# Designs tried in a protein design run: designed miniproteins, single chains, continued (5). Part 18

Each design is a single chain, and the fold is of that chain. pLDDT is the mean over its residues in the fold that is shown.

## One batch from the design tools (miniprotein)

Design m16638
Fold by ESMFold2-Fast:
Structure m16638 (fold): chain A 67 residues (1-67)
Amino acid sequence: SAFDRILRALNELRRLGALDEAEELARRLTEIVERNTDASGRLTPEGERELERLAEEAEKRVREVRK
């Protein structure tokens, strides 16, 4: 899932010592979840799309940090 991909990117950024990048990613993840959670506590379809975009950005950031 996009959420799992973001968590893997977070762990990798922390492992690489990119703590500021990891903190930013964690804040963005929290903001998306908080904005896109419905009354039953579940992610909306728009929230799922935002998580997919964040996952792609997170994976790109991991690649850039590795350079």
Scores: mean pLDDT 84

Design m16639
Fold by ESMFold2-Fast:
Parts: C-alpha cells; structure tokens; sequence
Structure m16639 (fold): chain A 64 residues (1-64)
C-alpha cells in the first residue's frame, strides 16, 4: 500500500538519523514519520501504523 511504502521510508530515515547522531535530521524525519502515521491510520493499514510509530520513536531517540 502507499501508506506502507511511506512508513517504511520514514523508518529507514529515522534509523539513519539515529545512527548518524544528527538531531537536525531527526527533527525533519520526525515530521515525516508523523505524516506517515496519519496516512497509515487513514488507510487502516496496521503494518504501516506499526512501522510509522517505530519511526516516530527512533526519531525522538535521535533528538534526545
């Protein structure tokens, strides 16, 4: 699904921000992850919702 692809992209981006230690990129990817979650919830794609929530969590960790 489109939401699943968006959520996978957001998760990959959040992981990279955490690995690189870039708080600035983490903030940008957090916004992307929140958008991916909204799309996943709108489509009712449970897998995409789980991936988007994980992306949000990792982006928050990277911002800390």
Amino acid sequence: SHALEAARGALEAARRALEEGSKALAGTFYDGAVNALREAEKEGDEEAVELAREAIRLAQEAMA
Scores: mean pLDDT 83

Design m16640
Fold by ESMFold2-Fast:
Structure m16640 (fold): chain A 55 residues (1-55)
Amino acid sequence: MRLSDKTKEEIQKLIEEKKPSVEKAQEISLEIIELSEKGYSDEEIKEKVIELLKK
């Protein structure tokens, strides 16, 4: 992953706050990897994680 350490910490805090299922956490991790590989910005990836956590 090419995410900054700061963005990784922020995403980790969001996951800890929302306490998703193991399956949802895996889905989020895969989405982060895919978006990062496609060249999405840290902010766009974080927004997508927030959307996935809302479901």
Scores: mean pLDDT 76

Design m16641
Fold by ESMFold2-Fast:
Structure m16641 (fold): chain A 71 residues (1-71)
Amino acid sequence: MSLEELRREAAEALAAFPAEVAKLSAEEQAALAAYYAALAKAYAEQAEKYPERRELFELAAEAYAQMAAIA
């Protein structure tokens, strides 16, 4: 999987995500936001530890941070 393929998949997932989140309860939305925020932090830390894969980990961190913000 290329960086461009991952970016496209992230964009598609993010575009669909608000409609899915709208079906959840406030408690479920809060839990989902916390979960994706934790994933974003974990991937950001991996980007710092593994510079050779930084672009991949930063893309994942950005996507999960955006999902946390939507939820």
Scores: mean pLDDT 79

Design m16642
Fold by ESMFold2-Fast:
Structure m16642 (fold): chain A 58 residues (1-58)
Amino acid sequence: SAMEELEKKKEQLKKNIEKAAKEYNIPKEVVDEAIELVDKGELEKAENLIVRAIIEKS
């Protein structure tokens, strides 16, 4: 179902966020905000937040 597909996307994005946080040493407050956005279904905002944090570390 569409709901099951969304939950899978949320789970996958959370795993990707955790990996990026460890690799780029992203601040906990940014990670927490991104995870909250994922839980709210705002996947694009969560992705943009993490991408921005990675760029700032580069």
Scores: mean pLDDT 84

Design m16643
Fold by ESMFold2-Fast:
Order: C-alpha cells, then structure tokens, then sequence
Structure m16643 (fold): chain A 58 residues (1-58)
C-alpha cells in the first residue's frame, strides 16, 4: 500500500517513485540538497517541500 501511495504521489507531480525517495533523502541531508533536487527535477521548492510533507504522512 505504501509503494502504491508513493506511485500515485509520483504520478501527481510527474516524477518516479525513485525520484520521490530521492527528494525525501535530500530533505534529510540539507535544505541545499532539497533545492538541488527541485531544480534537477524541474519542480519548485514549494512542490518538493509538499512532496516531503505528504510522504511523511503515509
């Protein structure tokens, strides 16, 4: 169920489950890492912060 929820969340933001997991890991490292992940994936900083929030709610 968690893997399916991650897949659904990824589809909503146009990213893969592996990219979602990368975003969450980046957030655990630093704000700079999170901003780099946002830029590399073509997402806003607000979008990746929302992704991290939603993943932590699963």
Amino acid sequence: SREEALRELGERYGVSVEELEGIVRAAEISDVALRVAAHDLGLSVEEVREIVREVREL
Scores: mean pLDDT 84

Design m16644
Fold by ESMFold2-Fast:
Structure m16644 (fold): chain A 69 residues (1-69)
Amino acid sequence: ASALENYQLGTKLFNERKYDEAAEAYKKAIELDPSFAEAYDGLGLALHLSGRADEAKKVGEKGKELFPE
């Protein structure tokens, strides 16, 4: 599956409140395309809502390094 397909799967799972499964799908999107900025936002939020706050913080910091404004 493509990075976009994994991102879309993550968004679907996130909307179903399956945050851990959403995080795994977003991680796969990033593994397939490390430049997929929207997947970092999705991953960070999914990790935060699944109680994985330390991991969410690291993803947010990585996103800021890779995609500075």
Scores: mean pLDDT 83

Design m16645
Fold by ESMFold2-Fast:
Structure m16645 (fold): chain A 73 residues (1-73)
Amino acid sequence: MSKQEVIREAILLEAGATTYFMLALVEEDEEKRKEYLEKAVEKLEEAARLLEPIDPERAEELRRLAEELREEM
């Protein structure tokens, strides 16, 4: 992937993670809430992997956020 393609993919993954996180905050069913949090974590970790060679500081922020969400599951 080109650097620009990697950045675009990371942006989409971060947006997806935010969406799932917001869905989890309004979800009343505990099992469904955990599913949304799990999907948010997966997208954050994938974005972090893509960004590691380009923006390691941002990658570390995303990994930390994923860890915090895992603790809430």
Scores: mean pLDDT 84

Design m16646
Fold by ESMFold2-Fast:
Structure m16646 (fold): chain A 65 residues (1-65)
Amino acid sequence: SEEARKLLQEAKEAVDNGDIETAEKLISEAERLAVRHVLRDGRVDEAQALGKEINEIRKKLEEKK
């Protein structure tokens, strides 16, 4: 979860820099970690928090496309 949060922070920086490709890659990696976290550890609460952050970053990304 910490690793996924770091990836999302880097994705936010990539969006701010206009690096759409890097932002999309980082978001996808964070989503993959969130799914793994639910499937392996059953940590739905953490996955929901990550999903909210992912959606916020995706909204910013869509505004820059």
Scores: mean pLDDT 76

Design m16647
Fold by ESMFold2-Fast:
Structure m16647 (fold): chain A 65 residues (1-65)
Amino acid sequence: IEHLKKALEALEAGDEETALKHLELASRSPNAGAAAGAWEARKALEQGDKEAALKGVRSGIKAAE
């Protein structure tokens, strides 16, 4: 979940490269909800959909908490 929170902060700051790195790490999480949210967010961000990436990160954080 730490990487999802760091990815959220980076996305809100407009640092998409830092966000992508943290999302890649979070997608390998043993927590299924966190990993799923991170995977969806990473895919969206790679496709240029920043809003979908933000939603994926928030969903992953809520699922992991």
Scores: mean pLDDT 77

Design m16648
Fold by ESMFold2-Fast:
Structure m16648 (fold): chain A 91 residues (1-91)
Amino acid sequence: MVEEVRKALREAADALLKAASEETDIWKQIDLTLVAMQLIVEARYVKPENLKSAYEIAERGAKLAREMGHDEVAAKLEEVAQRIKDAYEKL
């Protein structure tokens, strides 16, 4: 479970970093990059007790990406958030 969540968080971070690289607005690049960095930190230190925090960050990233028009990236983050939620609800 922890390994699956770690993999999902890394995939989410990579998706946000890709979206950031495609942005021409520097502030949007910064916002997307900051959420990606938070997901990388969560992936590094993932524990069962912290899964809800990881879910909340992934959900926030999904909303931000959707607001910026990165619909495919938002869908990927929504999938990752649901995967994390399913993991902690079984605890």
Scores: mean pLDDT 83

Design m16649
Fold by ESMFold2-Fast:
Structure m16649 (fold): chain A 72 residues (1-72)
Amino acid sequence: MKGFEEAIKEAEKAIEEDVRRLQELLSKPNLTDEEIKELGRAVSRLLAAGRITGEEAQKLLQPAVDKLIEKS
């Protein structure tokens, strides 16, 4: 069985991958509904992990939220 230290390092790498994916999504001028959902999930995971603040999360999600409100 893998040790606790190995599991922590794997979790940290997963968070770094979420950050990179988030940057890719934010570079797009328009996001699909699936990309907006993925953006929201990634931001929520980063916030829960303490990697970003609530204020940063709001700033990152604002363009996606605005688009969803316009569609509603």
Scores: mean pLDDT 72

Design m16650
Fold by ESMFold2-Fast:
Structure m16650 (fold): chain A 69 residues (1-69)
Amino acid sequence: SAEELHRRGEALFAAGRYEEAVEEYERAIELDPDYAEAWFNLAQALAALGRNGEAAVYGRKALELDPNL
């Protein structure tokens, strides 16, 4: 499920495995494109990798889906 992939991404992010976290968050979004928290966490993982331009785009997408994030 998208929630299981998101949880896996969170565990990888906590472990400092940011590229793998990105991959799991992308899979979660593929299953549920309206998963605002997955878009937000994808943005955070990309920022941790120094990919700040991509992080800004996906962070904006998260806020479009859920302004209360």
Scores: mean pLDDT 89

Design m16651
Fold by ESMFold2-Fast:
Structure m16651 (fold): chain A 70 residues (1-70)
Amino acid sequence: SRADRLLEEAKKLYEEGNMLGASGKALAAARLTGNEEAIRYASEALKLASSGKNEEAKEPLKKAIELLEK
């Protein structure tokens, strides 16, 4: 599905250290699934990555990805 493709893209970007790109893809996937908790975590990761806080973005992004894998 489109959400599965976005989630796989987010995982790849996460492994590449691209927190901004990964957070954006995870947020798009979360919005397509309607998973409110994943949307909150992906949104927080995006805010942190957008301000250059890439290390701090990793944990909320990882949580969003885990929620979307369920």
Scores: mean pLDDT 88

Design m16652
Fold by ESMFold2-Fast:
Structure m16652 (fold): chain A 70 residues (1-70)
Amino acid sequence: MEAGLRGDESDVEPLIEALSDPDPKVRLEAAIALGRIGDKRALEPLEKALSDPDPEVRFVARAALEAIKR
């Protein structure tokens, strides 16, 4: 299988988990990384992050969704 470690789907699951972290900084960094990877599995978790209590997390989640949907 074409599993490369960097930018592949195995990196997406830990980042999706990090979107539920109690630390907003961790959620922010996870949203940025998911947008860079562009995996469609992140679409639903990022849509939930649009309702995050932290406005910076919401902003980055929106940007990541736009990047993945292109």
Scores: mean pLDDT 76

Design m16653
Fold by ESMFold2-Fast:
Structure m16653 (fold): chain A 80 residues (1-80)
Amino acid sequence: SKEYDIGALDNAALSLEEAKKEKGDLESIVKGLREELEELKKKGGSKLALDALEEAIKHVEEGDIEGAIETLRKAKEELE
């Protein structure tokens, strides 16, 4: 549902913004994003939202937290 998609993308983006402020470790951030992705898959998330979370995970694995946040925000805007 659109509500679950938006919630997952928003939660992931907020978690990344907090991790950026607190200089969080990348492994913990990736783990959190993977958990959000798996939960959204179980709830029947859209391909757009699932793809955005997968792309955000790749950005974080490359050390690009800002790129991950932007990816999630763009996907949320497309759903709104």
Scores: mean pLDDT 82

Design m16654
Fold by ESMFold2-Fast:
Structure m16654 (fold): chain A 80 residues (1-80)
Amino acid sequence: SEEHYALGLEYFRQKEYEKAIEHFKKALEENPQDSRAWYYLGLAYFHLGEKEKAIEALEKSLELNPQDTRARDFLDFLKA
């Protein structure tokens, strides 16, 4: 899961959002409690215009890590 998370981040930084999503999903299949992977999955969906999927992933991230102000602020932005 850490390997897939790292690959997802690498693709995300290169703006290859579809590949990033593939690897974040694989990371989450191995560790569904990884709030980091949920957060970046949400950001990648947002960059592809998939607003509803972005909201769902960010809500999961915030459920797992309620103190993440970045996830909260971005979720509030998307729900406005």
Scores: mean pLDDT 89

Design m16655
Fold by ESMFold2-Fast:
Structure m16655 (fold): chain A 55 residues (1-55)
Amino acid sequence: SKNKEEGAKIAKEKLSKIKDPTADQILEALKEAAKAVNPDAEPKDMAEALAVIEG
């Protein structure tokens, strides 16, 4: 979906600034990407963040 493309772009931009990101940093990048796609989204984990981006 279009949301998937936008979310992936945002997550990659944030993670590209960090070398060897931790799981927590990856989760934060995905949460921010999900919120950029849907501002009302409050994902609790990576699966929820990915569902917002994919859906």
Scores: mean pLDDT 75

Design m16656
Fold by ESMFold2-Fast:
Structure m16656 (fold): chain A 72 residues (1-72)
Amino acid sequence: EMEELIKRLQETLKRAKEAGVDEEVIKKIENMIATLQAAQRANVDDSTLKQLIEAAEKLIEEAERAIAEKKK
């Protein structure tokens, strides 16, 4: 569900901030959360929703990699 994806992004954002990840990555996560919340309210079509989900998943992967590098 979209709500679960938004929660995952929020949790990733908290961990990224705690790890001292680059502000650019932090901003990307914040912008994605806002975009997904807006998409839920706007009842966007399935094609747009799928593209947003794929982009969010890639961003979570990017953020997790950045967090891991900071923990070394």
Scores: mean pLDDT 82

Design m16657
Fold by ESMFold2-Fast:
Structure m16657 (fold): chain A 68 residues (1-68)
Amino acid sequence: GAKKELEEALEFLNSIPGVKAEKVGDDKIIATTELDEAMRHLLAGVLSAVFPSLEVEVKGNEITITAK
């Protein structure tokens, strides 16, 4: 379910060098990245493919993940 995928996404993101992810409330993660623009969009695409119950959005240097 979306909650399980959110927890797995949080652990995955914090395993990536240059990425710091934090849970905001019960249904949202904000990941701050030191990655360039192309790598941020690639990471967002991978997250969307691996976690289909999650909504993924790139906002500047941040990636926002929300449970559907």
Scores: mean pLDDT 82

Design m16658
Fold by ESMFold2-Fast:
Structure m16658 (fold): chain A 55 residues (1-55)
Amino acid sequence: MEAIEKIVEALKKGNIEEAIELLKSIPADKNEVLKAIKKKYPELKEKVEEVEKKL
């Protein structure tokens, strides 16, 4: 999904605020999306946890 790819790119750049805004724009369960990203991109786990903390 293109929207998830944009969130992953924002996380790789350390742009947590952009990742949160992109996540809010998708019509899906935010927690499930973040879990999927952590599973596919374990190197981003810390950044995903930072997004979860701010939601």
Scores: mean pLDDT 79

Design m16659
Fold by ESMFold2-Fast:
Structure m16659 (fold): chain A 63 residues (1-63)
Amino acid sequence: MEVIERDEKRLARETAERVEEVLPTASEEARPLLERARELAERGEGLAATLQLAVALALDREA
């Protein structure tokens, strides 16, 4: 079971797609966090990108 690198690449792709979906309607507070999530996804850091996306979505919902 090779979950580490394979899951990170998969999560990175999913996170990038989700960021593109929510970015146009995101609050100004959430936008920098969404951009950071996309940068992490581009690096293949799927876990970090997914966590950053979760924080961005929480702030967007509160804003």
Scores: mean pLDDT 76

Design m16660
Fold by ESMFold2-Fast:
Structure m16660 (fold): chain A 86 residues (1-86)
Amino acid sequence: EEEKKILDKAINTLREAYRLVREGKVDEAKRLLQEAIEEFKKIDSKAATYAIMVLEAALRALDLPDRENALKQIEAAIKTLEYFKK
């Protein structure tokens, strides 16, 4: 139950980051992901730890100059978390 809420928040954060990157607002997407990672670090949960790993991977993808590849990696991250949510 609580794990589903954590995963939902991570998925929603990734979907918002995806939209921001599509709009060329990469720095805003990076800030959004960083803020979510810091919030999840305060939660003692396996779901939060897993969400952090996925969000950090998406954040690293945004440091690359290839926006198309970054969007594909964020989409893959969303699908990964949706699968674990059930």
Scores: mean pLDDT 82

Design m16661
Fold by ESMFold2-Fast:
Structure m16661 (fold): chain A 74 residues (1-74)
Amino acid sequence: HMEEEAERAIKLFEENVEKYLKENDLTPEQRKLLEEIAEAFRAMVEAILRIHRLHQQGKSPEEILEEMKKEAEK
């Protein structure tokens, strides 16, 4: 369920961003900022989904934090 909701949220957000970019004459700076916001949103949703999966696998909060920290070091 969480995976399905996360995927749906990412898809809907990205579709709305693409539609907005297509329908509006944004400056290069505004376009880049909106693209960066879209990437940050995807990364956040994927991070939440990863935390959910680790919790479902029986990982402790400390173990989840260590895994997330390791991913951030890449």
Scores: mean pLDDT 77

Design m16662
Fold by ESMFold2-Fast:
Structure m16662 (fold): chain A 83 residues (1-83)
Amino acid sequence: EETELVAKVIGQILRAIGAALEGNKEDLQRALDGLVETAKEAVERGHLDVAEFAIRQLKILAEKFPEYKDLFNEAIERIEKAL
């Protein structure tokens, strides 16, 4: 289960990167929503390390794509509220 949650987080991170590179704010928001829901599920199941991994990756993405920093920061806040 933990391995599956990690794979889902990685998949959503890759989707977010793709959307940001394309400049597609709607696709980026959908990827971030999916990432947040997976991270919340990980927290509910006791896998705090998976959620912390997601937060760390989102912080890196906010630095790499400063034009979308507000979307990444909102996703981080949503995950942190579940911790």
Scores: mean pLDDT 87

Design m16663
Fold by ESMFold2-Fast:
Structure m16663 (fold): chain A 84 residues (1-84)
Amino acid sequence: MEALKLNEEEREELLKAYEEALKNSADLTPSALEEAELLLEALKEGKSIEEIEIKLLEMLLEKAEKNGDKEAIEEAKKLLEELK
């Protein structure tokens, strides 16, 4: 099996955790949620997984900062650190 820095199982768990965070982030604007969902769809359609995931998290972080959602900010930072 491939022993990457972020293995396939860890990547799938991370994606699921991110999807859960999106559902629980009620303070995000509808536009921010739609953008995140579109980026996830692009990821599933064969875009570079890590590149899109990082960009999506960066966008979510910036919007969470504008909303003052400390919980979403911390989650986005944690996920970004795990991806590197």
Scores: mean pLDDT 64

Design m16664
Fold by ESMFold2-Fast:
Structure m16664 (fold): chain A 74 residues (1-74)
Amino acid sequence: LEEEAKRNLELGKEAEEKGDLSLAGRHYTAAGGNYFLLGKDEEARELLQRALELAEKAGDERTAAAARTLLELI
Protein backbone atom coordinates (compact mmCIF):
# COMPACT_ATOMS: atom_id res chain seq x y z
CA LEU A 1 0.00 0.00 0.00
CA GLU A 2 2.69 2.57 0.97
CA GLU A 3 4.87 1.67 -2.06
CA GLU A 4 1.76 1.69 -4.28
CA ALA A 5 0.74 5.12 -2.93
CA LYS A 6 4.20 6.55 -3.70
CA ARG A 7 4.29 4.97 -7.16
CA ASN A 8 0.86 6.35 -8.06
CA LEU A 9 1.86 9.79 -6.75
CA GLU A 10 5.00 9.78 -8.95
CA LEU A 11 3.05 8.59 -12.01
CA GLY A 12 0.41 11.26 -11.38
CA LYS A 13 3.05 13.99 -11.22
CA GLU A 14 4.64 12.76 -14.46
CA ALA A 15 1.26 12.70 -16.22
CA GLU A 16 0.46 16.22 -14.96
CA GLU A 17 3.86 17.51 -16.21
CA LYS A 18 3.06 16.04 -19.65
CA GLY A 19 -0.39 17.69 -19.64
CA ASP A 20 -2.31 14.41 -19.42
CA LEU A 21 -4.87 15.63 -16.87
CA SER A 22 -7.06 12.51 -17.13
CA LEU A 23 -4.15 10.14 -16.44
CA ALA A 24 -2.90 12.40 -13.62
CA GLY A 25 -6.39 12.37 -12.06
CA ARG A 26 -6.53 8.56 -12.22
CA HIS A 27 -3.13 8.13 -10.55
CA TYR A 28 -3.88 10.76 -7.87
CA THR A 29 -7.23 9.00 -7.17
CA ALA A 30 -5.37 5.69 -6.73
CA ALA A 31 -2.73 7.32 -4.49
CA GLY A 32 -5.45 9.04 -2.42
CA GLY A 33 -7.26 5.73 -1.99
CA ASN A 34 -4.03 4.06 -0.86
CA TYR A 35 -3.30 6.83 1.68
CA PHE A 36 -6.89 6.54 2.97
CA LEU A 37 -6.36 2.79 3.58
CA LEU A 38 -3.12 3.67 5.42
CA GLY A 39 -5.08 6.01 7.73
CA LYS A 40 -3.39 9.11 6.28
CA ASP A 41 -6.64 11.04 5.85
CA GLU A 42 -5.07 14.49 5.29
CA GLU A 43 -2.79 13.27 2.48
CA ALA A 44 -5.68 11.26 1.02
CA ARG A 45 -8.05 14.26 1.04
CA GLU A 46 -5.44 16.53 -0.58
CA LEU A 47 -4.68 14.06 -3.38
CA LEU A 48 -8.35 13.22 -4.00
CA GLN A 49 -9.25 16.93 -4.21
CA ARG A 50 -6.43 17.41 -6.76
CA ALA A 51 -7.61 14.31 -8.67
CA LEU A 52 -11.17 15.69 -8.78
CA GLU A 53 -10.00 19.07 -10.13
CA LEU A 54 -7.90 17.45 -12.87
CA ALA A 55 -10.58 14.91 -13.81
CA GLU A 56 -13.21 17.67 -14.09
CA LYS A 57 -10.90 19.75 -16.32
CA ALA A 58 -10.29 16.68 -18.51
CA GLY A 59 -13.99 15.74 -18.69
CA ASP A 60 -13.16 12.36 -17.11
CA GLU A 61 -16.49 11.76 -15.34
CA ARG A 62 -15.53 8.25 -14.17
CA THR A 63 -12.40 9.44 -12.36
CA ALA A 64 -14.21 12.51 -10.97
CA ALA A 65 -16.97 10.25 -9.55
CA ALA A 66 -14.38 7.92 -7.99
CA ALA A 67 -12.54 10.83 -6.33
CA ARG A 68 -15.82 12.29 -5.00
CA THR A 69 -16.89 8.91 -3.57
CA LEU A 70 -13.57 8.48 -1.74
CA LEU A 71 -13.69 12.08 -0.41
CA GLU A 72 -17.11 11.32 1.15
CA LEU A 73 -15.51 8.47 3.14
CA ILE A 74 -12.92 10.82 4.73
Scores: mean pLDDT 85

Design m16665
Fold by ESMFold2-Fast:
Structure m16665 (fold): chain A 95 residues (1-95)
Amino acid sequence: SLEEDPLFLIFKGMNYYLQGKYDEALKYFEKALELEPDNIFALIALGDVYEKKGEFEKAYQYYEKALERARSLGMHPSLLRYIEEKLKEVKEKLK
């Protein structure tokens, strides 16, 4: 079903995220991650939500896990650069 499709859950979460409804977005991204613990896009999305909520340590952890997984899967260099830039941005907020 759609409720068991991680990609559908990520799209639903992204819709809430774009509306500024971060707690609602979080629920969908967390459910996607429950279904696929190593889903790179769910990990990035959780990082994005925590960054918007000012929870920079949590955002860092999710982006770091996304980068580790993306590297292990040999994902495209453009995706790796995107996640690395997110980590850099969040790391500056932790100073």
Scores: mean pLDDT 88

Design m16666
Fold by ESMFold2-Fast:
Structure m16666 (fold): chain A 86 residues (1-86)
Amino acid sequence: MKLVLTLSGLSQAQIEQIRNYAQRLRDRGYNVEVKIEGDTVTITIENLTVSQEIGFILRAIGLELDGAKVTITRNGDETSINVDFR
């Protein structure tokens, strides 16, 4: 399974935290790509199990409960999560 997580409306401190999080995922053996454009970070994770994907979806739901705008879309084996903190 492939997950594309897009986070927008981020401060520089939040971008650094996300960069560190992505590095920890790589250190744990995940195939992770990170793209940073202004206040937006896109994280692509490949070869996820169903349980790993559910974990990321639950985290995104937590961000929505904290007031972020969250959109989750699924197409076959690809899940896209868009989170906007604006």
Scores: mean pLDDT 78

Design m16667
Fold by ESMFold2-Fast:
Structure m16667 (fold): chain A 55 residues (1-55)
Amino acid sequence: DIDREKILEYVKKNSPEVAEALKRIFEANDKAMELLKQGKRDEAAKVVREAYLAG
């Protein structure tokens, strides 16, 4: 498996916009996992949705 950081670096070099979107999605996933551990399902879903829809 390729490390997340290496994937972002490679994508950023070829497509900065896609790399920005991927980083946002990764960060949203990390945040959603935090919220899920706290039982905040609606907030977790919102964070993920906003990351995917922001572009």
Scores: mean pLDDT 77

Design m16668
Fold by ESMFold2-Fast:
Structure m16668 (fold): chain A 74 residues (1-74)
Amino acid sequence: LEAEREAMAEALAEKLLEAGIPEEAAERARAAILAGVEAVEEAAAWFEKEFPEEGATIAALLRRAAEAIKALEA
């Protein structure tokens, strides 16, 4: 359970870094996935607000991660 969430968090953070997202923002996404669905939803809203060009795409990826976390916890 937790190991699978950590793997998901690392994969997303790496993908964001490759897309040119700052390390601090990528770490925020990673931390949100580790903290759970509510934190992921908050991070998604933050990315939509703070990154005008890529925030919507990043938020969509975070929302998909939230759905995957719910599936792992079910």
Scores: mean pLDDT 77

Design m16669
Fold by ESMFold2-Fast:
Structure m16669 (fold): chain A 64 residues (1-64)
Amino acid sequence: LTPEQREIAERSLKTLRELQAQGIGENPAILRSAQRELAEALGDPSLLETKSIEELLAKIEELL
């Protein structure tokens, strides 16, 4: 990851963890929006293939 992509990933991890804690991560529209935005920003289309907020978080953590 570039330094800018790493900052995006770290900020996104924090936001997604907050959404998960609030139970909002179970909303499919919010999950899908986050998947698309992060796949584009980080250049990793495999993020679109995640099935849950837990998988999305795990994928982003692996990229860091």
Scores: mean pLDDT 78

Design m16670
Fold by ESMFold2-Fast:
Structure m16670 (fold): chain A 66 residues (1-66)
Amino acid sequence: SAITEALRRLTDAQLEELGRRTGLSVETLRTLKELARDPAAAPSVEGLLERYSPELAALLRELAAE
């Protein structure tokens, strides 16, 4: 999906910016990035972001489109 692809491609600088914009820790975002790399976990990561962090999901969609 676009969300999990964007999440996998995030640089350390982008993780820091997303953390500031969403209030999530860089450590949490790095964990989500690693989970997005696992094909078994990636669908769960997408679903969780859509439901519990719609702001992060929207930002990741913007990054995937750009």
Scores: mean pLDDT 78

Design m16671
Fold by ESMFold2-Fast:
Structure m16671 (fold): chain A 73 residues (1-73)
Amino acid sequence: MKEKKAIVVARTDDPELIEKGIEYAKSIKNAKVEVRVGMTGKEAGEQALKEGYKVKIIDVDERGATVIVAEKK
């Protein structure tokens, strides 16, 4: 069974940004939702790549809300 994650990334602990990310992440079928605060989508994407995931980075809000779809190869 291949692991799929939807990682919500917010630059700040702004609840509006976190909520927008979570709403998008919930639309991704069969993905485990995770939340990361205080980092950029680029940083979270690089970490997932190091862990052996194929990543897609989706900017949800220009103020710093991103969703990373991470799937094992």
Scores: mean pLDDT 78

Design m16672
Fold by ESMFold2-Fast:
Structure m16672 (fold): chain A 83 residues (1-83)
Amino acid sequence: SKISDEEFKKLKELIEKVPEVFLREDFPAALATFLNKLDEEKLKEVAKLLKENPYLTKEKLEEILKGLSEEVKKLFEEYLKKI
């Protein structure tokens, strides 16, 4: 993974402590950029956090998915479906 464990921890803390971050117009695209750099284990952890986020609308999720590479998108959608 090109993202350090420290950077990943900060991302998880942001989503958990500030769930309304998804109300920001720039966040879905920024998150997609981060997700493209994550390993499979970290992708699963983010998918779990996103399933519990009350501000993540279908439209925002679609915007995130559009920013993902084909391989990452397929894995991420599978994790979202299984949670």
Scores: mean pLDDT 79

Design m16673
Fold by ESMFold2-Fast:
Structure m16673 (fold): chain A 55 residues (1-55)
Amino acid sequence: SEEDALRARIDAVAGELDRLLQEYRQAPPSEQPALQKRIDAVVAEFAELVARLRA
């Protein structure tokens, strides 16, 4: 179902976000801006998927 697909995508995106946050904490300052942009994009996707699930 669409709801099951959305839940699976939310779980996948949450896992990616956790990985990126761990990478950010370990990254040198020179690499943090690129990781922050990726984190912002993943957070936006997560918010959109959650909003769609609640609709």
Scores: mean pLDDT 86

Design m16674
Fold by ESMFold2-Fast:
Structure m16674 (fold): chain A 58 residues (1-58)
Amino acid sequence: GAELEELGKKYGLSVSQVEGAKTLVESLPEDVAVQYLVRDMGLSREEAEELVKELKKL
Protein backbone atom coordinates (compact mmCIF):
# COMPACT_ATOMS: atom_id res chain seq x y z
CA GLY A 1 0.00 0.00 0.00
CA ALA A 2 0.90 3.67 0.19
CA GLU A 3 2.61 3.04 3.55
CA LEU A 4 5.42 1.00 1.92
CA GLU A 5 6.00 3.73 -0.69
CA GLU A 6 6.23 6.40 2.05
CA LEU A 7 8.71 4.24 4.02
CA GLY A 8 10.76 3.84 0.83
CA LYS A 9 10.97 7.64 0.46
CA LYS A 10 11.92 8.08 4.15
CA TYR A 11 14.75 5.48 4.08
CA GLY A 12 15.89 5.91 0.45
CA LEU A 13 14.61 2.47 -0.60
CA SER A 14 12.54 1.25 -3.54
CA VAL A 15 9.07 -0.19 -2.83
CA SER A 16 10.48 -3.65 -3.69
CA GLN A 17 13.24 -3.19 -1.09
CA VAL A 18 10.67 -2.15 1.56
CA GLU A 19 8.53 -5.20 0.65
CA GLY A 20 11.64 -7.39 1.09
CA ALA A 21 12.36 -5.69 4.43
CA LYS A 22 8.76 -6.39 5.57
CA THR A 23 9.16 -10.09 4.67
CA LEU A 24 12.42 -10.25 6.66
CA VAL A 25 10.77 -8.57 9.68
CA GLU A 26 7.84 -11.05 9.54
CA SER A 27 10.16 -14.09 9.11
CA LEU A 28 13.17 -13.34 11.37
CA PRO A 29 13.91 -12.16 14.93
CA GLU A 30 14.21 -8.35 15.10
CA ASP A 31 17.99 -8.29 15.70
CA VAL A 32 18.63 -10.63 12.73
CA ALA A 33 16.34 -8.57 10.45
CA VAL A 34 18.25 -5.40 11.45
CA GLN A 35 21.58 -7.05 10.53
CA TYR A 36 20.26 -8.08 7.08
CA LEU A 37 18.84 -4.59 6.40
CA VAL A 38 22.18 -2.96 7.29
CA ARG A 39 24.16 -5.40 5.12
CA ASP A 40 21.87 -5.74 2.09
CA MET A 41 20.22 -2.29 1.92
CA GLY A 42 23.04 -0.09 3.21
CA LEU A 43 21.03 1.33 6.12
CA SER A 44 22.63 2.45 9.37
CA ARG A 45 21.80 0.32 12.43
CA GLU A 46 19.61 3.16 13.74
CA GLU A 47 17.71 3.48 10.42
CA ALA A 48 17.25 -0.32 10.21
CA GLU A 49 15.91 -0.46 13.80
CA GLU A 50 13.44 2.38 13.06
CA LEU A 51 12.30 0.73 9.80
CA VAL A 52 11.72 -2.59 11.63
CA LYS A 53 9.56 -0.81 14.24
CA GLU A 54 7.55 1.00 11.54
CA LEU A 55 7.01 -2.21 9.51
CA LYS A 56 5.76 -4.01 12.66
CA LYS A 57 3.06 -1.32 13.01
CA LEU A 58 1.67 -2.23 9.57
Scores: mean pLDDT 82

Design m16676
Fold by ESMFold2-Fast:
Order: structure tokens, then C-alpha cells, then sequence
Structure m16676 (fold): chain A 68 residues (1-68)
């Protein structure tokens, strides 16, 4: 990979991390607001877990590509 291609992959990784942070912050706020509704809290927690797992998979792929 060229230095420019590596820089673009790093930018993409930063964007994924920023998006994950923004979405988890939003879901945490929604969970706090839903504290009186245990089903809603469970659904939001499940969605947060799925987002984290998906983002980590993409980050791992980008890290592997950058390492080439």
C-alpha cells in the first residue's frame, strides 16, 4: 500500500470509531430515558452490543489492511 492509501484507511478507521462513539452516546442517553421500561432498556442494550460488534469487526479489518 502507498502512504496515501494507508492515510485514507486510517481516516476511514477514525470515522468508524467516531461514528461508534456518537451512536453509543445516543443509545446510552436513550437507555437512561427508558429506565422505567425494562423491555426498552433490553432492546437498546442489544442494539448497542450489535453496533459495537459490527464496528469492531470493521476496525479489525481496516487494521489488518493497514498492516499489509
Amino acid sequence: LTPEEKARLRQRKDAVEAQLGAETDRLSAEIAKASGDPERVQELARRAGELVAQANTEIDRLDAEIAK
Scores: mean pLDDT 83

